# Ledger of designs, part 3: designed miniproteins, single chains, continued (2)

Each design is a single chain, and the fold is of that chain. pLDDT is the mean over its residues in the fold that is shown.

## One batch from the design tools (miniprotein)

Design m4070
Fold by ESMFold2-Fast:
Structure m4070 (fold): chain A 71 residues (1-71)
Amino acid sequence: MLSQQQMVDLINEMVEKAQTLPPEKRREVLKLIGEMNLTYNQMLNGEISLEQANERFLELKKKIEEIIKES
């Protein structure tokens, strides 16, 4: 399970990876990173649990990794 700090670290890692992609793929990945940021803020506001935030982060990470793999 990712801690809050590990979630921030993951977002930063995904942003760095996005910068290495072609513009169209970068745009797709940045949208998913935006969803990670929204999920993180929802967790901080108490709208979702840490466990729910973790599940969403893992799904978003999987989607990002598939986009990177296809590039």
Scores: mean pLDDT 85

Design m4071
Fold by ESMFold2-Fast:
Structure m4071 (fold): chain A 98 residues (1-98)
Amino acid sequence: SITKLIGLVLRVIGLAEEIVLLAEKLGDPELKELAEELRKAGLELVKAVLKGDKEKAEEALKKLRDAADRLIAATDDPELKRLARELVRTAEELLKLV
């Protein structure tokens, strides 16, 4: 479904942006850098999925999971952990459409 694809793409982008904004608000430069790595991986995944590039999409998802795990380990903020986990779940659903 094209509607489901668009919805998941927008959700990946939106969750990644919320994570970066929250990390910036928390004032920890390390969390901000990890959040920006995670946003970059999410955008690479979106681009690969829209191009139908399964290999690059799988590589981007692996990078996104790694960045999310590192962010979750580095923070005590429960909302930042929740958003990172939700982004990974949404990204996994997006990959299934390729």
Scores: mean pLDDT 90

Design m4072
Fold by ESMFold2-Fast:
Formats: sequence, C-alpha cells, structure tokens
Structure m4072 (fold): chain A 78 residues (1-78)
Amino acid sequence: SSAAELEELVEKLEKEDILKVFEELHDFTPEEREELEKALDEIDHKKSTEEDIKEFKEKLKAVLEALEAKKKEAELAE
C-alpha cells in the first residue's frame, strides 16, 4: 500500500474498507476492532463540522501510515 492509496481510502471513509485494511496491517483483538468500529460510527458528517471530519481523516491516515510502517519494519527484520 502507498500513501496515495491510504489517502483515497480515508477520503472515501467507507467503514468496511477501512476495517479490512486495519485488519491486514494489524492483528486486532476483538476489543480493539470494536473500538475502531465505534469511532467510525460516531463520526456523523451531518452533525460534525467539515473541519472535524478533516481532522478525523488526518488522524485516521496517520494511524494507518504508522501501522503500515510498523508492518514493513517487521518484514525487513524477518
């Protein structure tokens, strides 16, 4: 995955797609997965300001990039 691919994923903000990518990058516990699902469900673009949505997307992208980097480091360490 590239930064551009993660940017597109975050821009679409599709819950199922985001959860699948997180699962591929990180071995979630059931509790961690539920917490992410709750965070995604709580972002209500009808109630949230455009700035709040932008901030959420920036944070989500940063977490995904960090997880991808961690997975790459693990692959390099073998």
Scores: mean pLDDT 70

Design m4073
Fold by ESMFold2-Fast:
Structure m4073 (fold): chain A 85 residues (1-85)
Amino acid sequence: DHRYEVLLRVLTEALEAATGDRELAERAARLTVEGLRLLEAGQPIPAELLEEAEELERILEEKADPALLEELLRARAPEVAEALA
């Protein structure tokens, strides 16, 4: 519960900084967290979520600074790790 909320916050903030697009960041972060939640529960990922993930991946490749995104996620990895404990 709290673990997924921390991951959602970290991903949203990092993606917003890397893309300059908060709505895109929130959409991508929510999809990522939902996919992770389903995988950890042993549930199949719906085809619709996979299609949206593929679309978002293409958009992020065009809009996101990949080096900045990686740096931001690495800087916040300790926050995520603490939430996972």
Scores: mean pLDDT 80

Design m4074
Fold by ESMFold2-Fast:
Structure m4074 (fold): chain A 73 residues (1-73)
Amino acid sequence: SLSKEELDAAAQILGAATIYVSAENAGDKESAKVAKEGLDIAVEYLERGDYQKAVEAASEAIKKANEIDKKKR
């Protein structure tokens, strides 16, 4: 079974991936780009076992993508 730290990191990464896919499907290229960049960083940290940094990177990607989306409304 995955550790609690791995599960938390995986959940945040899934959240960032969901935002990336949603932004791509909506044609919001800027939000998609920011979500993808943060997602890639989070996955790299996850693979290195740095779960705290993976959570931080994924959470920041979600926040920044949502801020970009709000500014375009």
Scores: mean pLDDT 83

Design m4075
Fold by ESMFold2-Fast:
Structure m4075 (fold): chain A 72 residues (1-72)
Amino acid sequence: MVAEAEKALEEVRRRGKESLDLGRKALEEFKRKSPEEGELAEKSFEVTRGAVDKVLDEAERRYEEVKREAEA
């Protein structure tokens, strides 16, 4: 159970980082080619970043809970 929770957390972290890296690259390219629309791109990236942060926080909390219970 702990191993499954750890794997799930690592997968969420990896996918979250990958999505943010992709979004950051897209934002940088978009701002370079279309500066006038950079505000919209930045807003979209902020929404995605906030969503990823929330998912990571919840995943970490659940992992810590499972780990603590497995050690008790």
Scores: mean pLDDT 76

Design m4076
Fold by ESMFold2-Fast:
Structure m4076 (fold): chain A 80 residues (1-80)
Amino acid sequence: SEEDLELAREIIDQLRKAIETYPKDEVKKLIDEAAEMLRERGFPKELVDKVRETVLEGIDQGLPADEIAERVLKIVEEGL
């Protein structure tokens, strides 16, 4: 659980940096890759799907990367 949360935090930080740096299409690809990794790690599908949806919605709405990251972290902390 602690190791899973630590991994999630690292992935969220990487996604935050990617959102700041890359075009939307490349970020969406990275989100899909991160979702696959989390599922392989044994994270619940519902949690992973909610995280993915939150990131995609935030990007589409033009939210700041840090706000998207905060929303995702809250979901993960509550879902683990």
Scores: mean pLDDT 80

Design m4077
Fold by ESMFold2-Fast:
Structure m4077 (fold): chain A 97 residues (1-97)
Amino acid sequence: MRFKGEKPLSPEEREKARTLLEEARNLIQEAVDYIEKARKGEIPLEEARKKVNELIDKAQKLVDEASRLARGDSELETEVALVTMEIAVVKKEVENL
């Protein structure tokens, strides 16, 4: 009946998914800060692009893991979708540097 078998998502799986999404959001915020510093001329564009891509790659891995854990939980699936959109926005912003 459920894609998780007979049991709903465990409390541990839910908390892990939330923790992963919080960590991903922190990395996204760091990436945004690097983009802003580059736009202000405070750091070289090449260094900003390298750092932002590293942070976004880490955030994407966290979101992918959270997405697998969050399947069937509408609240967590919504948070996964929002963080995924934030990653897409930051990727576009770094391409425009």
Scores: mean pLDDT 83

Design m4078
Fold by ESMFold2-Fast:
Structure m4078 (fold): chain A 60 residues (1-60)
Amino acid sequence: MTEEERELLFELAEEVLKAMQAYIDYKIAEKNGDKETAEKYKKLRDEHFARARELEAQLR
């Protein structure tokens, strides 16, 4: 594995972790009826998933 591949895998793992964390925060905000916070975390989740997809494509 090259240093570049290692860095991409690390970034991919971080983006997936951030997306999962945002998803949890989104669900908590939904249950609390906080619509503004829920929308914020939903958007953040989608952004991190999109970035993870970009990084996955670079590994091919």
Scores: mean pLDDT 83

Design m4079
Fold by ESMFold2-Fast:
Structure m4079 (fold): chain A 61 residues (1-61)
Amino acid sequence: RPLTSKEEARAALDRAVEILTRMGKPEAAERLRQKTEPLIDEGKVEEADRVIRELLREAAA
């Protein structure tokens, strides 16, 4: 699959963490970082984007 830039994935992660923190869920924000950082570091940017969306939806429920 085509690779997305690591910078774009990092920006998406930072935004998601900010949203979770504003929702009063800092624990969820830390879990998101722990799951997503390794994927970005490995260049699995597309998978990182998917994990971010799934965790945001679960945390918002």
Scores: mean pLDDT 77

Design m4080
Fold by ESMFold2-Fast:
Structure m4080 (fold): chain A 65 residues (1-65)
Amino acid sequence: MDKEGAEKALKEAQELVAEGRKVLADPSASLEEINRAIAKILRGIGLALDAALGAGKLELSKLGG
């Protein structure tokens, strides 16, 4: 995976997760909006995981504190 392509995918993933989490935090959101938000979060996580693993951007030291 290209480094720039991975960064672009991570940005897109962060936006998808942020949008989904904002809907989940909204008590006025409909069930359909909540379901779409969950789908966006899952898609964002998938994109971020693929980009991070492919680009080697995940450092184990960061997971330990």
Scores: mean pLDDT 72

Design m4081
Fold by ESMFold2-Fast:
Structure m4081 (fold): chain A 74 residues (1-74)
Amino acid sequence: SAENAARIAELAARGVAAKTPDERAQSLFELADAYDEAGKRREAAAVYRTVIDQYPDSPVAEEARRRLEELRAA
């Protein structure tokens, strides 16, 4: 939908503007959630995996792992 596409674009832009590893991890996590809300499960899973792999110590890494397991179970 147009609203999902606009949200994805906004979140991707925030990711580019992010200055710290925690901000980048948060932006990627929100982007993955936006993909999932749009029904783009493969893209969501890839971005959650990136958060886990690239930012394992970030506050969102554990939540990203839970979201990824939920996507894989469905």
Scores: mean pLDDT 82

Design m4082
Fold by ESMFold2-Fast:
Structure m4082 (fold): chain A 58 residues (1-58)
Amino acid sequence: MKEEEIARLKAQHEAARARADPETQAVIDRVYEEHLKAIEEGKPADVGVDLSDLPLPP
């Protein structure tokens, strides 16, 4: 699970970097490092991610 999650995150990071500006790549790198650290610390990947994907009900 953990390795698969890291591999998926790495693939998404590389894809995002490929189409981003150098300045935006720096931001993407920081976000990637923070997510990687959270996974390494044992925090679930769902923390905060699903919440940002769920809009407030009308």
Scores: mean pLDDT 64

Design m4083
Fold by ESMFold2-Fast:
Structure m4083 (fold): chain A 80 residues (1-80)
Amino acid sequence: SSMEQQKQQAIERLRELAREFESRSSTPLYVTAAGVLRDAAREAEASTDPQQALQIAEEGERQGGLLRSTADTLLSNRAS
């Protein structure tokens, strides 16, 4: 179904974002954000309801994004 395809796409996106954040492993805050994304991907994958899985993935992406934005802001403020 289109929902199952969207679920798979969302999970793949979370895993790709986690890899991107982990590539900055010298910064512990990015590692934390990557962990949030990986946890969300695992939870979404484990869900038997595709609609619920999409909600989990979307929330995880938002949480990971906020952590990254916060980390970027804190690093920028410290560097200045």
Scores: mean pLDDT 80

Design m4084
Fold by ESMFold2-Fast:
Structure m4084 (fold): chain A 120 residues (1-120)
Amino acid sequence: SLEEKREESIEELKDFIEQIIEDEKIRKIMLEMLEKVEELVKKVKDEKLAEEILSLTYQTIILASKMQTLSEELRQKALEEAKKALEDTYKEIAPKMTPEEAELYKEILEILLRTLEEIV
């Protein structure tokens, strides 16, 4: 089922975090992010939107992994670039969604951004 496919994707993302995030503090922050994303993605009715959300979550995990090896200055630069990319993506695709889908998408993007802010 589509629900089972989403659950499998979340479990794969959890395993990915545990494999690539060596920093215990960052790992905990990323796992807490994933739990919040899981709760909201269950409310998403459109499969393409759910796949986009999971893809952005995966990209956020990769960025968090890279941030482990970056200086504070480079982490702040990466955060500002990620923030701009998420804002630009929301502005481009939100007008094509239902109001309910746009609100869920915005809430998920805010979770991803707040997670990156905690890492910096």
Scores: mean pLDDT 86

Design m4085
Fold by ESMFold2-Fast:
Structure m4085 (fold): chain A 63 residues (1-63)
Amino acid sequence: NEIEKLKEAALEEAKLLAVRELEKFGKPDEIKIEEIDDTTVVVTGKVGDKTYTVSVEYFNPEK
């Protein structure tokens, strides 16, 4: 439905933003994307010897 489409678009945008922020530290060998709650996405990646974590809050039209 309409709300599900908006939620999916917001989530996808948040994922793209989080990955983009992570890539500022370098190209990660592995990326893990987690939905921590209904408004937060966390992206974790290893770049060299360091692990970076980026969190992005997004709009949830169901809340």
Scores: mean pLDDT 75

Design m4086
Fold by ESMFold2-Fast:
Structure m4086 (fold): chain A 62 residues (1-62)
Amino acid sequence: SKEEIIQAMEDAGLTGEVTKEQVIIFAEKVFGIPKEAVEARLDALGKETLTLEEAAELILSL
């Protein structure tokens, strides 16, 4: 769930807003999602930083 992904991010030391690089590293390390897949979705959003909720929603959609 989205809440489980947010908790996993907080447990990894991510809080508030996260950079694209932090989301890429987290998704690869925790879920085994390839960097290229995460980068493509982040590029589509056009944002430099994401909230934990936005990052969780992005990961959940992959």
Scores: mean pLDDT 81

Design m4087
Fold by ESMFold2-Fast:
Structure m4087 (fold): chain A 111 residues (1-111)
Amino acid sequence: SVAETNRALADDGAVTLTLDFEIPSLGFRARITADSAAGTVTLEILAGELSAEERAVLAATLAAASAALKAGEMTAAEALTVVVRTLLEIAVRRGDTSLREGIAGLERGLA
């Protein structure tokens, strides 16, 4: 159904979803864009900094989400959710354990 939905959207027109996302406890802000026609998931850091290790994890997540979106295995909304979950996991690793409930909520949203 996901592959058929993404194929239909590509045939009838592109769906582009953009999310401005913030983690105030880290001073972090990013814009995430999922483009179903292009099969791309991109992230622009608007404020804050990530370590080289955190950037590598994020880059791997963006590449995997883009591949799944392009293959029709994931919707644009699901692709955004996966990226947001990865950012929340980074925040938790930095000591913001209050975001653990947010991660659980996003995992339920992917189902």
Scores: mean pLDDT 76

Design m4088
Fold by ESMFold2-Fast:
Structure m4088 (fold): chain A 62 residues (1-62)
Amino acid sequence: MKLSLDEAAEVAEESGRETAKLLGIDPDQAGEAGRKLALEKNLTDESLARTAGVLAARDLAK
């Protein structure tokens, strides 16, 4: 599914926040990292944006 860059960044932010809650880390930092990753990669796919949020949160949990 095609999204705007801003919409994909928002999806990555929300995905990062939710994943952070499950991992017990700061959801604000994970959400910001997910948003940044989506924007840097110019993501416009909802599935890839959600994956970016998950990966950003997992990276912070290390």
Scores: mean pLDDT 83

Design m4089
Fold by ESMFold2-Fast:
Structure m4089 (fold): chain A 96 residues (1-96)
Amino acid sequence: MDELARQRFEQTAAETQALLDEGRQLAEDLKAQGEREGDSSLVKQAEALLEQLRQVEADLAEAKAIGEEDPFAGLVLASFTLGRAQEVLAQIKELQ
């Protein structure tokens, strides 16, 4: 049980990190686009999405710390961060 939970936790954490890295790059690109075009609404939306990504990254870091001692608890927490990262990335892609 512990080995399977650890494998799933590591996979979920890695997938979440990849989505956070992609989302950060895309949101920074949207912010830069809004600044070039004088679109203050797009800049504000991009900044809000970057803040959401920072919160998810902080929660993922906590999930990683917990997962070192309890892989099952880490997996549960990482699964919540994966879902939030997917939601934020979807919002970013809707603005492109």
Scores: mean pLDDT 87

Design m4090
Fold by ESMFold2-Fast:
Structure m4090 (fold): chain A 86 residues (1-86)
Amino acid sequence: DVKEELKNYLLSNENPLKDKDEKEIEKLLLEIAKLLREKGFFDVAEAIEKAVKEKNYDLALKIAFSEIYNLENPDEKILELLKKLF
């Protein structure tokens, strides 16, 4: 359950990104932003892209999580990319 994993990420003191390659994190977050932009979530996509450019990957992930968690029917591809960040 991706939503439960995302909730646990926000509530824990652990950062799932700490042991991952920064270039891979950047690539995954930018792919999520691209898919959100294609779905019409332009402001959210731009916010994620800006956070990635500033190397604030935790902020980018939290922005993506917040938007996706509040969707009734989140896109499967976006959920798969987000899960790869855990």
Scores: mean pLDDT 73

Design m4091
Fold by ESMFold2-Fast:
Structure m4091 (fold): chain A 89 residues (1-89)
Amino acid sequence: LSEKEKAETLVALAAMAVSIGKRAGDVSDEVVEKFDEAIRAVQEGKYDEAIKLLKEARDLVRKTAKNPESAEELVRILDKVIEGLEKLK
């Protein structure tokens, strides 16, 4: 896979996790908005911006989630995506 394809795959995995969290009520609309901004940044090759937005989304999940266990699982997934994107820099 190209570096771009790897980044897009990682973001797609995170998108699935965010979608599951939204359905579970653990993800606020603000988290979804930040995540959508991160997806756009990845598509534009702006990995630094994407990493920043994903870290903000992660922190917001911890602050706003109703279920701490589901929130920590989503945070774990977001952390893996952030680590993957940092390796592409």
Scores: mean pLDDT 78

Design m4092
Fold by ESMFold2-Fast:
Structure m4092 (fold): chain A 83 residues (1-83)
Amino acid sequence: LLEEMRELVEEARRHLERAEREEDPEKKRELLQKAFVAAFDAVLLAQQALRRGVELSEEERELYEEALRLLAEALDRLSELNL
């Protein structure tokens, strides 16, 4: 769980960073969609663990909070780009 969440959060951050520097709107949209999916998968993993009664460690809780922030950021930026 910890390792999988960390990898997904890192993937989301990388895609958001690349999207910030991308000038092509279609490629930027693709990167933001990839960031959204990675962040969403991290959130889903944490929620599935909680539903099974697994207690999140402090590190896993921090990753869950970061994944929620990245998810919101990707969604916000996608909404702006589609206007």
Scores: mean pLDDT 83

Design m4093
Fold by ESMFold2-Fast:
Structure m4093 (fold): chain A 86 residues (1-86)
Amino acid sequence: SKVTRTVARHVSATTTSNTLTITLEVEVSGDPDQASVRVDASAEPGSTVTTRVERLPDGRFVVTVNVTSSTPGKRVDVTVVLEVRP
């Protein structure tokens, strides 16, 4: 196909402690060298969010979202978008 393919995944969680790690594996259909991953991660006030994206040797991407919060019970939303160009 000569068309860019887009796949989006959304995950929501609520923290049960002062730290939360969300790990998402993104499988690539097609050429991983033409693939890109975008991550949008947010949490309720009093939280710090960091994101990391790594490409594995087999062409999969691993997205890691780390959340630290002052108190438990914070809502966290993560959207991962995979785009594969032709």
Scores: mean pLDDT 81

Design m4094
Fold by ESMFold2-Fast:
Parts: structure tokens; sequence; C-alpha cells
Structure m4094 (fold): chain A 74 residues (1-74)
């Protein structure tokens, strides 16, 4: 389900953050996977990625909230 996907992505992001992976790379990896699994929201997922790459002040929490919104449209 979409809810299970959201929970798994949030947990994966937390693990990557604890491992020292930069926020921009975490967002890039998650949005790439979403674009492959849900091509109907690919453009919206890529927009979140592009925003994170352009704005180094963007928090992981903010990026995950935007990713959740994209997935709920799928």
Amino acid sequence: SIEETIEKLKKAAEIMKEAGVPTQLIVGLLTHEISLLYPEVREEAQAVRDRAYADPSMSLEEALAEIEKVLRKA
C-alpha cells in the first residue's frame, strides 16, 4: 500500500541519516526509486529532487513531507 511505502521510505531515510549520508543524496536516492516505481508521479518526484539539490538548507524532514505528498497523488 502507499502507506507502507511511505513508512518504509521514512525508515530508510532515518537509517541513511544516522549513517552520515547527506540530505541531498538521501532525497536523490528516494525520488529516483519513486520515479521508477510510480512513473505517474515521476515529474513531481524529480521536482522535489531538483529543489533539494538547489537548496542546501532544505531539511530532510521538509523533503520527506514533500515526497509523502507526491506519493499520495499516485
Scores: mean pLDDT 84

Design m4095
Fold by ESMFold2-Fast:
Structure m4095 (fold): chain A 78 residues (1-78)
Amino acid sequence: MKEREELRKKAEEEGVKLVREENELAENNPDTIIPSLVPKTIATETEEGKELNKKYKEEEEKKMKKLKEEEKKGVKSK
């Protein structure tokens, strides 16, 4: 559970970091003509981090599925 949130936070942090770097770069290099695009409200996530977070979510679901299967086997124990 905390691992899932940790992966999500890492993806978000990396995204924010990239946004900051891109924003600073655009401010220092107006030649790129991206200053108006820099304040993108959606650019707060890193592809790599986001994929990792998604992969972890899938793994967690897989683990939960196994847990549920085991519980299904022992449901009669109740």
Scores: mean pLDDT 56

Design m4096
Fold by ESMFold2-Fast:
Structure m4096 (fold): chain A 83 residues (1-83)
Amino acid sequence: MKEIPFPSEEQLKALREILRITSKYDLSSETTARIIGVLLRGLAENRPPEEVLDDVVAVISQEDPEKAEEFRKDGEKALEKLK
């Protein structure tokens, strides 16, 4: 049987929620593109949503550390709500 490694339904839902939260922040186009890259890599590697959130926060912190801290709190709340 051909097993194609792909994310679980729960992981897809969590990463979709992270992307939705990103739209609330006034981030540069470059930072937004990097975030999309992190999300796509997370899907391809089937990484835990919490680890993907950490990577996204690290990208935002390169532009604005204060926005990164707020994003972390919003993302953690969203992921907890999905559990």
Scores: mean pLDDT 75

Design m4097
Fold by ESMFold2-Fast:
Structure m4097 (fold): chain A 65 residues (1-65)
Amino acid sequence: SSLTKEEIEDIIKEAEELKKSGKSDDEIAEFIKSKLKEKGIEVPDELNPDLALEQLRDALKILEE
């Protein structure tokens, strides 16, 4: 399973909006896990949202090249 450029951009945008809204790290992590699971991507029970967002941004940069 893989994410498209647009799907990665949407996940990053929504997670950033959750951060701006004052949502907890746990809520942001659950949001990211939910989106990845919808695309058939397995994620561990514990997810660091900042590291996950960094990985998504890195993947987006690779797709832009």
Scores: mean pLDDT 78

Design m4098
Fold by ESMFold2-Fast:
Structure m4098 (fold): chain A 104 residues (1-104)
Amino acid sequence: MEKEKKAQEYIEKIRKLLESDNPDFEEIRKYLIEAIKNATEEMIDEIISVFDEVLDKLTPEQAEELLREIIKEAQKNKRFDILLHAGVRLLKLAVDRVIEEREK
């Protein structure tokens, strides 16, 4: 379907941007949102994999901002697997922040 092709194109664009030493995370964010909007059920695992790779390269503040935006888009598009995954990642980020604050 046309949606699968569009989602795949955005995923490929994200992967190419991530190969850069200084990735444009604003562009990555835009492409990730578009990939979620165009994703089919068969692409959910690939979307989640790319999402995790992006999160691992962000600062905690950037990751929280991206996670909140992904949660909003996943909820709007009824992508419950992406919504659940993003929710769990946001919770982990909050826990990690509390641990860091207690160590200071």
Scores: mean pLDDT 78

Design m4099
Fold by ESMFold2-Fast:
Structure m4099 (fold): chain A 78 residues (1-78)
Amino acid sequence: MDLSDIYARARELAASLVGEDNLASVGVGQVAPGVYQVIVGTRSPVAEAAVSQALAQALTQAFPEVQRVEVAVSQIAS
């Protein structure tokens, strides 16, 4: 499993949850063995807690090597 696989899935899920036009940015990084961070930027306000929980759950279910996902969702000020 490559970091790019997690990124591709995270972007797809984020776009589905917040809307593709509302998705400003997605970043993924490994912060510890089996622990990954996903950062999602949106153009308009969203239910940040619900989006972060849905992303963390879906990514841990999709990738057995992923033990935990830390998700940060924030509105990008223009």
Scores: mean pLDDT 82

Design m4100
Fold by ESMFold2-Fast:
Structure m4100 (fold): chain A 97 residues (1-97)
Amino acid sequence: MRRVYATTSTTVTLADGTEVRINVSASVNFDTGTATVTVEALDKATGEGLALKSATVSLSNPTVTFTLETPKGTIKVTVTLTFDGNKVTVSATAEVV
């Protein structure tokens, strides 16, 4: 079974000034043509876990959007996987909604 792991991180600032670290991990299975994408939102100052979501995506449609409802605000995270042979790049953008 051929699996590849890729990670990225970004930060977003909520309306109240809270800086949130967004950690993204992707576990790609080329044998099944799927990836499991996990997004974790942490308060950057305290390390407090604010939200955690995961989704399974098809490698034929390797973009997923998460809406993370936190006690401090709602964050939209869009994750895109890019492939070069068996190399995987994970890209993430985060915005406050």
Scores: mean pLDDT 81

Design m4101
Fold by ESMFold2-Fast:
Structure m4101 (fold): chain A 66 residues (1-66)
Amino acid sequence: SREHLKKMLEYLQEGERADKAGNLEEALKYFEKAKEYAEQLPSSDPIRDAILKYIEEKIKEVREKL
């Protein structure tokens, strides 16, 4: 779980950097990777639902800019 959380945060940070740089296709790929790792977090993790909603909103925002 710790490894999945670290990977999720890494991809979230890369997605945010790509989005701010205007690299929308790269941002989308990074946010989708972050979502894959967030889905691997235990369902008992209290941040899982909040993080998934955040990532899904970021994916939606990037898609609307494409």
Scores: mean pLDDT 84

Design m4102
Fold by ESMFold2-Fast:
Structure m4102 (fold): chain A 99 residues (1-99)
Amino acid sequence: SAEEFLERMRAVVDAGLAALEATTDDAEARAIVDAMTQELLALVAEARAAGLPDEELIRIIDEVIEYLEAAKATLDAVKAAHIDDLIDSLRHLKARLEA
């Protein structure tokens, strides 16, 4: 199920990135990334509730951060800044799980 959650999280990222590519409005881009953030945090919570250990949750979060960092390199500065906010949210969640 860890691999299934990672696949689901990558699907959320792919859908969000496609929506970001389609928009030229900064407020809409922010709303897209906010939705991605909520969905990814919900998936981590669902994985935890399903019994995945914190070690596996941390691994999944790290892989999603790496995926987002790679995608960020292909975006304009405004969209990249919104993705940085998402990455920061995931890093904060990871830090709480490591404590």
Scores: mean pLDDT 87

Design m4103
Fold by ESMFold2-Fast:
Structure m4103 (fold): chain A 77 residues (1-77)
Amino acid sequence: GLQSLLDAARKANRPDLVKELEDLQKQMAADEAKAAQLTGAEKQRVLRQAATTYTGVLIRIIGEMIDEGLHHLIKPE
């Protein structure tokens, strides 16, 4: 989850990854608030776009940590 990646980034002393993950948390909250104001097809479009964006960012960060040998710091909870 996002928290496990954030903890791993902090433990790895990667302030760049911490910043990206904190920005992702803020963006998730903003997109959730936006979706709450919508209905029907527009709401579904916003939710699908948000899910795609968040998944992409998380997979990219995990990939970067694997490439750097830091994946052992990620808790699989």
Scores: mean pLDDT 79

Design m4104
Fold by ESMFold2-Fast:
Structure m4104 (fold): chain A 84 residues (1-84)
Amino acid sequence: SLRERKYSPELIEKATEILEEFLANDDSLTEEQKEAVREGARALKRTGSIKGAYEELKKRLGEFMALAAARALEMAIKIAEAEL
């Protein structure tokens, strides 16, 4: 299941930086998929949690795109936690 844990603004900002670096260097994702991940990062900043971001995205983009974005957010948070 998706994490319900709330994250600090500092950790979320670092995770967003990591995501943008990955998206800038990735040519396998479509622009629609990249925008879904960016919308996920914005929702994570608003809600403070991956579950909160997923629920917001699910209403707009559907379950599959929301879940894919949420998994990208989980990976970025894990990397950010290791760097901080």
Scores: mean pLDDT 83

